Designed miniproteins, single chains, continued (4). Designs and how they scored, part 73

Each design is a single chain, and the fold is of that chain. pLDDT is the mean over its residues in the fold that is shown.

## One batch from the design tools (miniprotein)

Design m14515
Fold by ESMFold2-Fast:
Structure m14515 (fold): chain A 80 residues (1-80)
Amino acid sequence: PPETLKLTPEILEFFRSFGEEKEELTEAEIRDIFLKHVEELNLRDPENPGIYKLDPLAAKIFGKERASLREMMDTVLEKS
């Protein structure tokens, strides 16, 4: 099976705000979840293509108010 990443409690809480309940996800599953939420919730920053606006919980977790998909992925990967 593909290698899964174990989510930290903070990242898990963030993912649960999306409706994701799994504690272990592959890198591909994490990417798909982010892309799905961009499409469904229109989280893209219209001024900066490829950048997403983070809510206060996400901003605290990622240390920034805006992040690219790559930056969010890198942060999750660093915690695994």
Scores: mean pLDDT 71

Design m14516
Fold by ESMFold2-Fast:
Structure m14516 (fold): chain A 87 residues (1-87)
Amino acid sequence: MAEELRKEAEERTGSKDGAELVQKTYEKIKEKFGEKMGKLIGESQIEGLKTYIELREKGESDEEAYKKAEEVINEKIKEALEKLEKE
């Protein structure tokens, strides 16, 4: 599970540092809140990093790309928290 999430992060973002951060976040959240929450938070980080990279490749500024990535991460985290409350 943690290894699969790390591989997905590296493949989708092209960042080894990003993949390591995603794996560490997943493991920490999993230990405290359970596997489903860890996976959802980790997947949210991957989506944000991917959005940032795609926007930068299109010529967006760092500030603009970061703002959009933050919006994506916050939305996915909110969805993950709501799902955890129901389970």
Scores: mean pLDDT 77

Design m14517
Fold by ESMFold2-Fast:
Structure m14517 (fold): chain A 101 residues (1-101)
Amino acid sequence: KVEELIQAIEDGDLEKVREILASLPDDLRNLILGAYFALEKGFPEDDLVAALQRHFGLDPETARRLLEALKKNPRIFYEIAIEEMKNIPEVDLEKLKEKAK
């Protein structure tokens, strides 16, 4: 499944990427989506590889190929992130900040 995900990302097949992500366990899907944002934030790639290996049993080579595919094809994950963000109104984020004070 992860190999098929890497291939779909490299092919730019957004619909197939969505289908494969939906078929993965929630924890793995969330880590893969979070890895995209973590990489943009400058989070160490080696730590993400270690997390994928330790928690999901991915080989380091497969994990690195996945992260490389994400880095080279950011538009795919940007579109998925926009869809998720549409369900979080700006007003709710401000209310969360007020509640955290």
Scores: mean pLDDT 67

Design m14518
Fold by ESMFold2-Fast:
Structure m14518 (fold): chain A 65 residues (1-65)
Amino acid sequence: SALDRVRELARQYLAGKISGLQLAAELRRLLESGEVTPEEVLEALRAAGLSDEQARGAVELALQL
């Protein structure tokens, strides 16, 4: 699912495998597909281990791209 992809991206970011910009770019792609909402992405990022600040920052950056 798209939310499984969000959680995978969060784990890659926490492992240092992708940058915050790469995370945001992939999240933007998923948001533009219409399969997930910003709220669902925010909760999935938090569930995958991102802090509230990290999760909010990633979603805010994705929406600006």
Scores: mean pLDDT 88

Design m14519
Fold by ESMFold2-Fast:
Formats: C-alpha cells, structure tokens, sequence
Structure m14519 (fold): chain A 81 residues (1-81)
C-alpha cells in the first residue's frame, strides 16, 4: 500500500541523512549525492501524500528510493564498516 511504502521511505530518509552526516568529512561527494536523493524522495512523498492514487508519482518515488538505497550501500562499502 502507499501508506506502507511511505513509512518505509521515511525510515530510509532518516537512515540516509544519518549516514550522510557521518560520512560528510570522509566522503563529501557520497554525502552530497545521498542528500540530493533524500530531498528528491521527500518531494515525491509530499506529492504522494496529497494524491495516494497517483501511480506515476509512486513509481518515480520507488525508483528514487531504490537509487538512494543503492547509493547508501555503496557509501557503506567504501567506509569498510
């Protein structure tokens, strides 16, 4: 459901922002990319909250979330943590 997706995406945003803050000094490019994707995902979630039946916005949000998760995984791999 859109509600379950929004909750998962909001948790991913929180994790992404925490990671970006942690890596900002050692991986400023990775931190900036994660923050950019977080802001894009936030915008799409605001649109989805206003119209939960907007399939196009939901698909776009899903793609941005997958990209965010991929970038977070790559950043963690670079940190060797």
Amino acid sequence: SSEDFIKHAERTIESGLALAEEIAASDPEGAAEIRRLVEELKRLLDELKKDPNNEEVKKQAERVMEELERRMKAALARQSR
Scores: mean pLDDT 86

Design m14520
Fold by ESMFold2-Fast:
Structure m14520 (fold): chain A 91 residues (1-91)
Amino acid sequence: MEEILKRAGEGARYAGAVFREASEIADKLVAELKAEIEQKLKEGVSLDEIEKEINKKIEELLKNNKGGKRLGYTMAEIDIKAYIAKLKKEE
């Protein structure tokens, strides 16, 4: 019984550690990209041009990274796309 619970706990612990690392990478990138979006909007850059530039940056990060870093950047892509979509709907 204890060996089965230990193996399940170790698997969950490793999965949790990978997710935590990916989440920290995602949170940092999302914060940086949100700040960039806000700055460019204040400078009068169109939201469509900002979206194109942000998508290009994320594609480069996804191409050049693997494992937990790639997972973090994928999470950041989802969050940033949702943020841009929200800004477009507030029109």
Scores: mean pLDDT 77

Design m14521
Fold by ESMFold2-Fast:
Structure m14521 (fold): chain A 68 residues (1-68)
Amino acid sequence: AREAAEAVIQAAEDVLRAVEAEDTEGLRQAIKDLQEAKARLEEATGVSSDDLNALKAQAQKILDELAA
């Protein structure tokens, strides 16, 4: 559980860093890492994370806008 939570925090930080840098490739990778880390955390805790789902959706919208 702790390792899964740490992975989510790291992936969320990577998303924020990529958004600030306007790095579309980095943001795409960070979104994938966040989705993977979220799945591991949800599996370990048995709890669905609406906040992480919302973060992923917002990051995807930002990626689509930067790529346009």
Scores: mean pLDDT 75

Design m14522
Fold by ESMFold2-Fast:
Structure m14522 (fold): chain A 85 residues (1-85)
Amino acid sequence: TEEEAEAEALVDRVLAEADKMIEEAEKLEKEGKIKEAIFLLEEAIGLLELTRGVLEAVGVLTPAQKARVDAKIAEIRAKLKELKE
């Protein structure tokens, strides 16, 4: 549907934004700014969780789009675990 296409486009945009935040966090990590890198990765998770929640609440989040968002959250959580330890 048109609504599902718009939801997919939003997921694509949010995933692209999360990827940019991951790239900036990796740059901060290389500069020794570990706390700033952690903050940015936590913000990326927040953005993804909010997007998932809104689309799920409206009933336009397909299983495929949910899987994409959940996979990116898992990737960022794994990176956060490494940075905190």
Scores: mean pLDDT 88

Design m14523
Fold by ESMFold2-Fast:
Structure m14523 (fold): chain A 98 residues (1-98)
Amino acid sequence: MEELIRRAEELIREMERSTDPEEVLRLTKEILRLASQLPLEKAMEVLERAIDALQRALDASTDEELKLALASSLVALASELAARASEAGKREELREKA
């Protein structure tokens, strides 16, 4: 678990520093894959950090192709985070009904 979190943090840093649109998309896909292997709470933490990093990279970018890749990655990560948050809410409802 801790090894997966450290790898995710490493990929997030690489993604934030990348100036290659294809590399950004590849790193985003790898981050999503690692998040799927983490417990719900840890997956959400990783996704939130990745979203923050992409927002900073998008604000700093002047390249239109890179901006498109960063924006696409941001949408993908935000969608996954929303799905994970919904799952967390359902788990709390089941706990109250038990």
Scores: mean pLDDT 80

Design m14524
Fold by ESMFold2-Fast:
Structure m14524 (fold): chain A 98 residues (1-98)
Amino acid sequence: SLDEEIKKVIEGAESSGFKLLAQLKNGVLIFMHYNPEGNVYIVRIIDVKEKETYVVTAKSEELALKLVKLAKESIEEGKSLEETMKEVNELIEKEEAE
């Protein structure tokens, strides 16, 4: 079942040090992990139904949390994951340039 697959994905991610920040109604999960080696925050977005994983990095916790919020809100508003990732990448480019 999708619920069992979601549970396994969450358990696997958490065992790897990722923190679950959002679980959305369409089976999309948003995780974050601080990588001390690179001094970067890794945001992982997993569409469990489509078996797709998107990964972005942010240079600050503040930016990482903004990306999580944007992704959550965009998906909850009914935007596709592809459109959501475009907006996420545009925000990274803007914040990293400014």
Scores: mean pLDDT 85

Design m14525
Fold by ESMFold2-Fast:
Structure m14525 (fold): chain A 98 residues (1-98)
Amino acid sequence: MSKVEIIEERIEESDKLNPGATLSEQEVIDLLKSLGLSEEKARRAVALVQAAFGEPAGELSIATANKLVVAVNRLMAGEKMELLPADVAAELERIFEE
């Protein structure tokens, strides 16, 4: 099982234990950094999905956090995105190019 599969499993398990639970912005940033993103890129990715999904400042729902983690993993693997709207996926790819 890959490091990303372990992260995805932990997020899913947390949602099962606490339906409607959220992760802090910093917890999501730390997860993305563990996947190989810089702190700057991780913060930009979190801000992008917060705006796109109407999430409050400072936190993400576990569902949104899971979509972002899977999306980042797929982009790092050179795979196409199906979990995010096309406009959001394109902006996330732009963050990776900078």
Scores: mean pLDDT 71

Design m14526
Fold by ESMFold2-Fast:
Structure m14526 (fold): chain A 76 residues (1-76)
Amino acid sequence: APSPAEQMRALIEESKRRLEELFARRDFQGALQIAEETLEQLKAILDADQTPEVRALVDEALRWIQEMVAEMVALE
């Protein structure tokens, strides 16, 4: 079975790809929804596994998503 870190990396990679597609289409509302869904999933993983490695990955992903959301808000 994939480790929590492997599951998280896959989630982050998939979310980045989906967000890039929506950004290219200027679907900022769709991109915001995907960002919100990703944040909820990352929070669930963090609540289930609080190892330093998982916490570091979640922190990096949260920072990236926050930067992306700020960019979307600035473009609306």
Scores: mean pLDDT 74

Design m14527
Fold by ESMFold2-Fast:
Structure m14527 (fold): chain A 130 residues (1-130)
Amino acid sequence: MKPDPPPAPTYDPSRPPYESPELDWAKNVLLESLKSHPVASYFYRVPPAEALRDYDYYEIVPNPVDLSTIEAALENRFYHSYQEVKDAVKQMLENWFKYNPKGSPEYEAAEELQKIFDEEWAKLNKKLAS
């Protein structure tokens, strides 16, 4: 019998919904840019398929986050700042870099997604600084 995996990250229903123009940008521009890239499909398969040992994955990645997690959090207005969205994307990417070996298609997919994120984040910061 396999040990029970840690529970999936859950949104606190007592946390009040928050809206801002920066969170609208994160939902309508950032998330859509990330989702539209061909490598995005890798980030809807977390945790990875049936070959994974659940305890090994959660030992390496105690807080699993994927694009569907971030999308749901944005739709539910869970994030209270665009910095929290950045932290969620970085956590997802750090999980992928930590779990997958360098030179794997999965690792390369994370590098490409990070590049897209960095480009969109730089555009927002330039707009906010003007």
Scores: mean pLDDT 69

Design m14528
Fold by ESMFold2-Fast:
Structure m14528 (fold): chain A 76 residues (1-76)
Amino acid sequence: MVSTSEKEVEKGKKEEVTLYSGEESTLEFIVEGKVEDGKVYLIGTVKPAKEKRASEDKGVGDSETGKVEEEPVKYE
């Protein structure tokens, strides 16, 4: 397993959006490994959507008159 400093964030980001957009624990995590110039480029990252919820409505939505308890888009 090799990870480069220049992660395909741009590619992974768009791919990542599609990954967890399908299921929470599904094989939607399409991690494509590309070998170029003797280096392995991982396109798409396995990121739990649960992490995105932390930025969904917590910092600014942490208001009383609204949402104190957040329910993730997945896993109920």
Scores: mean pLDDT 41

Design m14529
Fold by ESMFold2-Fast:
Structure m14529 (fold): chain A 91 residues (1-91)
Amino acid sequence: MPKAPLETVLLFHAIAADAQALVAERLAKKSKDPKLKERLLKLAEQYRKLAKRLREATKYPEEEAKKILEEANKEMQKLDKELEALLKEMK
């Protein structure tokens, strides 16, 4: 099978980032702790910004889009670890 086009990979990662933002937003709505709610909403905003950057990258030259994808994957891993830590704080 031919490998997925770079645009498809970027859009898939953007959808994944939006899904994580939705998780963080829903957790924020359930939280009664104002500090935890603020941290979850900030994390959701960071995921939304990442998703937007990945979608915008579909319009860039292939070399630039690949660099954005690599940077976005590293940022996504950092945000995912932060979300996991926040989930462990929720009793």
Scores: mean pLDDT 84

Design m14530
Fold by ESMFold2-Fast:
Structure m14530 (fold): chain A 84 residues (1-84)
Amino acid sequence: APAYVPLTPEELERIRLTLERNPVTSEEELLELYEIVRKDPNNWTALAGILRWAREHPSPFAAALMAELEAEFPEQVADMEASL
């Protein structure tokens, strides 16, 4: 597993701007981001995209995906949730 890389204020602002310009719009994009996070849990942009979409579009699918991410990458999920 890749070493934990902490989320910085600069990175958080960059992520916010990126998601505003390129929002997640479908479950297909959500699955693509999930695969990216599973391979690199320090990809904060991909993780932020999943969390934002799950918050805005609550569904059994989004809830299951979030549960898997929280089980596999609890530190990354907690840090991003605290920052959103």
Scores: mean pLDDT 77

Design m14531
Fold by ESMFold2-Fast:
Structure m14531 (fold): chain A 91 residues (1-91)
Amino acid sequence: MAAELRRRAEEAILRAGEVFNKFSDKYIENKEKPQKSDIPELKEMLEVLREARRVLEEYLRAFGPDPEVERVIGLIERTIKKIEEIIKSLE
């Protein structure tokens, strides 16, 4: 149980990191203007980030405060908000 939840949390952090890197590379570093054709990819990113947040919140409920996990959750929440704003601007 504990080892499985830790493994799930580590996997969630890795998956969130992959989304952060893809988002940063495309929209921050390369300064690409979001297009309506990007909506499916952005929605997939949201699904990954929302799932990662759920797993990490479950981890905090089981093991208590963890500054690293809390920092990742904060980054996930900020990135979700930014992606949602982009999708809204394209629809």
Scores: mean pLDDT 86

Design m14532
Fold by ESMFold2-Fast:
Structure m14532 (fold): chain A 80 residues (1-80)
Amino acid sequence: KEAVEKAVKGLEELIEEVKKNPEMTIDEIIEKIKEIVSSLDPLSQEVADLLFETLLKISEAKNIEEAIEILEELIEKLKE
């Protein structure tokens, strides 16, 4: 539960950072997500799987706007 709340917080902060820095690359977004994941307390397998799937989707994103949409979708899923 606490790990999920930290993940949501980190991802929301990342979305704000991306919106403020439109020159940020998809690769930089992926690295920041990896940092968020590595800073979390023990993750459930379900949360870990969602984060891994999201990283794959972002790596295939055509632009930064699509990457933001994928991150917003992940946040919604994690809040449930």
Scores: mean pLDDT 76

Design m14533
Fold by ESMFold2-Fast:
Structure m14533 (fold): chain A 111 residues (1-111)
Amino acid sequence: SEEAIRLGREGVELGRRGLELAERSPELAREAGRLAVIGGNLAAKAGELAIKEGKTDEEAATLAVEGGRLAARGGTLAAKNAETVEGVALGTAGAISGAGGEFLGQKALEL
């Protein structure tokens, strides 16, 4: 669907921004982690919707995998860079939601 593709594209954009921020500005680990959480959740939602819509949503499934991978990488790096418990929690949440997005997108592609 249009919505699944839009969510997937937003997930890729925010996941990429989070990863880039974590790589270039380790001191902004909290912000990078927040971007990873949002991107990962968007990727997961795109993947969920792609599963419901079946093979006609291959683009959304592919975007969910890409966005999920970016968010998982960004979240993992943000957690490692974090100097606070909140920063570690946000990065970890981003890594988990990103992994979920990748998993759901991959599952949709297998339909």
Scores: mean pLDDT 88

Design m14534
Fold by ESMFold2-Fast:
Structure m14534 (fold): chain A 100 residues (1-100)
Amino acid sequence: SEIEKLLQEIESLYLQALDALDAGDEATARAHLDQALEKMEELLELIEPYLSEEEKKLRDEIRRIMEQMRAETDVRTRLALFTEALTLLGKVLRGHEKRK
């Protein structure tokens, strides 16, 4: 599944960002988060035709968090925002699976 591939890539980038931040490498953490954000945008576009009205509200909340991340200069706060976006994405994907 293309959705599963993108999700695995997003999760891999997120874990790499977390590891880099734990090592004190903020530049590498930022780069991985930027790549994860790009892949998350791709995933949201891919799932758009399959979303219910309630799932679209969650998608809009995810996009708001993603926009907040782009304005955020502190990489740790940026990581926390991305974690929130991933949590909401999980709710969207669980809702979508129930409606297949």
Scores: mean pLDDT 85

Design m14535
Fold by ESMFold2-Fast:
Structure m14535 (fold): chain A 87 residues (1-87)
Amino acid sequence: MSNEEAVARLRELGGELYEAMRAGDWERALAVIGEIARLLEEVGRHEEAARLRELGRQMAASTDGSERVALAFEAMGVLSEAVRELE
C-alpha cells in the first residue's frame, strides 16, 4: 500500500469513527479503532498503532459514555498525528 492510499483510507476511517461516536455505537467505534491500528502497523506506524490499541482497551472497559467520547477524540488525535507523518 502506498502512503497516499493509506492516508486516504485513514481519513475515511476517521470519519467512520466520528459517526460511530455520534451514534453511541461503541461496538462499531472499537471495530474502526482496530482497523485504524491494523492499517498503521501495515505502513510501519507501530507507536501510533499501539496507542490506538490501548485506547480501544480503555473504551471496551468503560461503561461511561463521556469517557468513551473522550477516548474516541483522543483516538482521532492519534490518527491525525499519524496521517501528518505519512504525508
Scores: mean pLDDT 87

Design m14536
Fold by ESMFold2-Fast:
Structure m14536 (fold): chain A 112 residues (1-112)
Amino acid sequence: MSLYEKKIDELFERIQKLVDEMFASDDPEEKERKLEEIKRVIEQILTLLLFMAYIDEPEVALELIDYAISKLKELQERIKKEHPDDPLAKEVIKMLETAIAALEDIKRRVLA
């Protein structure tokens, strides 16, 4: 496993923990803080994969982009099943959809 694979795994573990903590909380302010942290971690994943794709290791980046898309889709399905009627769930799902679209765009541009 590369250092990048380990970092991506750590970032996804952090998102999963933040999502669980957000839905477990009864405090609206804590929920909002966790949502902002989730957004920042997603942005970190996107930045890392963009850097790999264009600067460092494009061949490894393509595999990790596919892996990241798979992990984001898995998280969407988990949230839909566990929190189907929660307004915050809909907001997180939209954030994940945006991240998937961004990763698919990066992949398309690297393959061109």
Scores: mean pLDDT 85

Design m14537
Fold by ESMFold2-Fast:
Structure m14537 (fold): chain A 72 residues (1-72)
Amino acid sequence: SAAEEAAKLKAELDRLFQEFLEGKISPEEFFRRLAELAARIAALSERDPALGAEVAAHLDAVLAEAIALLEA
């Protein structure tokens, strides 16, 4: 279902951010994988615009936190 896909994408975003915080992946790899997740969120938005918007907002929050950490 779209709801299950949205939950999975949020979990993948949280895991990706945790791997970044732990230094397990480079910033370049983090942004590459984030772009791949953004494409999957766009595909979800074609099927369920409300759930797609919710997951996109979560991605934007993760991206903002990562940028803040890199600028500190």
Scores: mean pLDDT 87

Design m14538
Fold by ESMFold2-Fast:
Structure m14538 (fold): chain A 85 residues (1-85)
Amino acid sequence: MSPKEALLEALRLVKEAIDAALAGNLEEAKRLIREAVDLLVEAGLISEETGERLEKDGIAFLETASDEELEAARAYLEAAIAELE
């Protein structure tokens, strides 16, 4: 997997995590965040330390964000994915 392909797949996983959180599937959302972070670390795009921080921050966001904040994050990710495709 190229770095660009890994980044694109990770962004798609984060978008799916937000979709899961909006659907009330918080455990699935957390799983998808972990998968996205693991992919970025395995691809060498981020360090393990950065990955641990992003996982923690991402999970905290999913647990604390309002539906409006989740919708805004989803729109941002959809735009980022479109720019990379």
Scores: mean pLDDT 85

Design m14539
Fold by ESMFold2-Fast:
Structure m14539 (fold): chain A 76 residues (1-76)
Amino acid sequence: SEKDKLILEGARRIQEIADELRKAGVSDEEVDRLTAEAFRRLVEAYKQATSVEELKKALDEIIEWARGRAEELKAR
């Protein structure tokens, strides 16, 4: 389904951010905290979204949050 494709894309992007942080030397504890929070938000978005458009918006917000947090961690 389109929702399942969006969740797969979201999970892939979160994993990409995690890999980028590990390569940048960010601690496993901080990477795990970020990914755990991102995946919790992703699961909640899937459960609560009533439309594909609502899910897309939620995924974009989750990824933007995760990338912003990742840039803060990389700058340390």
Scores: mean pLDDT 87

Design m14540
Fold by ESMFold2-Fast:
Structure m14540 (fold): chain A 58 residues (1-58)
Amino acid sequence: FKEEAARIAGLLAGFEEGKKGNYDEAVQAGVDAARSLGGTEELGREYGEKGAKIGKNI
């Protein structure tokens, strides 16, 4: 499903930027990734935040 792809993209983008310690940029990367796949800003923000938190804590 398109929504599942958007969630995965948002999570991965948030994780990559979160590893660099850039939390706000990680959330925005998640939003941009989700929207590029037809997802919503809200979905990208949710999964970008999840990815950012995982990346930041590694």
Scores: mean pLDDT 78

Design m14541
Fold by ESMFold2-Fast:
Structure m14541 (fold): chain A 108 residues (1-108)
Amino acid sequence: SVDEEIAELETLLEKIRNLIKQGKVDEALSLAETAVNRLAGLYEKLRPLFTPEEQAELDRILKEIAELVQKARDALDEGNYDEAVKLLNEAIELMEKALQRIREIKAR
């Protein structure tokens, strides 16, 4: 169900936060890339429930999330762990915002 998919994503984001706290940045980033793909898939399933303004808002947020995760990957590949962690934390905050917005709209 949609509620189960949202709860599973929330659990995934918490796991990513814990990996960051443990200094496991490589694992956190790989899991964040998985979370981005799952969030995008969930949004596409629910897209018809959104108004054009809500679609524009969420399209922008999802694009920013994907860009932050890609920049985090690039930073990690360059050995810039501090920048990768900063970008990952920003991506997680936006993913949490997107999930909250999806919950609000789904509640109608």
Scores: mean pLDDT 89

Design m14542
Fold by ESMFold2-Fast:
Structure m14542 (fold): chain A 117 residues (1-117)
Amino acid sequence: MEEELEELKKKAKEEVMEEYEKHLEKEGKKLSEEEKKTLEEAIEHAIDTFIEQLIESLKTRPEYKPLAEALENGDGEVIKLALEFAKELIIGNLLGDADINEKVEELYEKFKEYQEK
């Protein structure tokens, strides 16, 4: 579980960095190596914090307990969904996107779809 989770987190961090750098390149901007390292550390911390907070939040609602347990038990598909949501929120925050609430609703719909399987 831990090793698989860390690999998925690493991929999510790399994908966030790639998308953000592509947006900057379209504007003719480039991150310095120092800025890139600082951003990578911030993204990694944000992903770790988000997963833990998500698990605790899901546990507060009886209907979401199976999803919280799947995340705690290292269900790769549920972890991927949570990391995709974290990635979208982090990118949105970096780009000044105001649609965080829309992303929360998208995650809720994906979790409902997972529960119906």
Scores: mean pLDDT 70

Design m14543
Fold by ESMFold2-Fast:
Structure m14543 (fold): chain A 87 residues (1-87)
Amino acid sequence: AMEEVERIMREGLGRISRALREGFRNRASPAEILARVEAILAETRERVRAAMEAHGLSEEERKRAEEAFDELVRKTTAWVRATVAAA
């Protein structure tokens, strides 16, 4: 159900936050930080897709999950790019 998708997205965001913290702490390049974040987003997308298929989400739930994930990717990618560029 949607709760599983939301949980997966929250876990993905947590991993991104940790990757940013570790990257800055270890003075990783902006490119390395962005690559790690993109990898986490790709893994999260795969998990969301698997959860949607496993739970047989309704059309409304599936659309909502896809829109929520797209919004998460858009906002997170823009924020990360701005943050690493400013650092």
Scores: mean pLDDT 79

Design m14544
Fold by ESMFold2-Fast:
Structure m14544 (fold): chain A 106 residues (1-106)
Amino acid sequence: APLSAAEAAERRRASFEAMRESLAAELRAAGIDVARVEALLEAGDLAGLEELLANSPPELQRTILTYMALTLVLRTGDEALEARLLEALRAGDSAALRALIAEAMA
């Protein structure tokens, strides 16, 4: 049965929240301080986030960027940022994720 627009939006949000929790668990298991990432996002500290990324294993940098972008999309509820996040994830475009994070924190 087709969902209403509101039901579809709620299910997308629930899916994004589940993805964020899964990514947080993966990052914690890899030794990344997720609480520090969240504190830097809350403070709007882009320089601190760039330093954290530079000091992270290269194989985890996209996962960290995805976690950051997803957290900001969930926080803002901005459908345009959601669309940009989905496109960046499909393309595997870390530069697009970085641009989204910088814009969402401005």
Scores: mean pLDDT 82

Design m14545
Fold by ESMFold2-Fast:
Structure m14545 (fold): chain A 81 residues (1-81)
Amino acid sequence: MSAVEVLEEFLEYLKKNPNASIEELSKLAKELLSKVEGASEEQKTRLGAAIALAVAMRQAGVPMEEVERFIREVIRALEEE
C-alpha cells in the first residue's frame, strides 16, 4: 500500500467505527504501517506521526470532521511530494 492508501483506509475505518477503542486503532495502525510500500523512512515516520496525532485528536473529543480535515491535509502534502 502507498502512504496515501494507508491514510485513506485509516480514515475510512475511523468514519465507520467512531467508537473504536485506542487498542483497536493502535492495532489497525500497526497493520497498515506494516503494509506500506515505496515510502522513504522519512515518509513512514511522518505517516506514523500523523496516525498517532489523529488517534490523540479522537481521544481529546475532536469532532470527526476536523480529524478528517487533518488526515486529508496530510494526504495532500504526501501527494505533492
Scores: mean pLDDT 81

Design m14546
Fold by ESMFold2-Fast:
Structure m14546 (fold): chain A 91 residues (1-91)
Amino acid sequence: SSLEARKAELQKQLETLLKHLDNLSKIDNMSPEQKEAVRRHVEEALATLHSDLDAALAHLREALKISPGVLGTQLALLIRRVEALLAEERG
């Protein structure tokens, strides 16, 4: 379905964010502790993306709270995409 295709695309976007997390954390002058907390929340969002979109959204929101600058902007865009998927799934 188109919904499954969009979930797959969002998965790729989250995986890309994790791949670039080391560079983004350096740009934003994040501590190692902040970086690893963001990594854990994004990994949990990936783990729940297919089964529990509300849980995935909650994890991304927790990541956003501790993410400044460029990383925060990218997480906010991903959160909007999860919210759009959740609205379509309910709607």
Scores: mean pLDDT 86

Design m14547
Fold by ESMFold2-Fast:
Structure m14547 (fold): chain A 82 residues (1-82)
Amino acid sequence: MTPLERSVRALLEWYRDQLLADTSLTPEQKLELARENAETLIRLFERIAKEMGLSDEEIQAIRDIVRRVADEVLAELEKRMS
């Protein structure tokens, strides 16, 4: 696991746990918010990578890491609400 992957996972797992603790939200709303958060993080990391002058290949690798970790955390959120 890369340092980037570890940091992204920690952020996404923190948000997952906040959603799980929120009794005012339905399971459907929690999944919607988690998906929106994942898309926001992908766009944020892509923008930062572009501003840092990384290559298209490096930007794609970062995007792939964030998407994979987001998909894993979303699956865990869905499983824990089932």
Scores: mean pLDDT 85

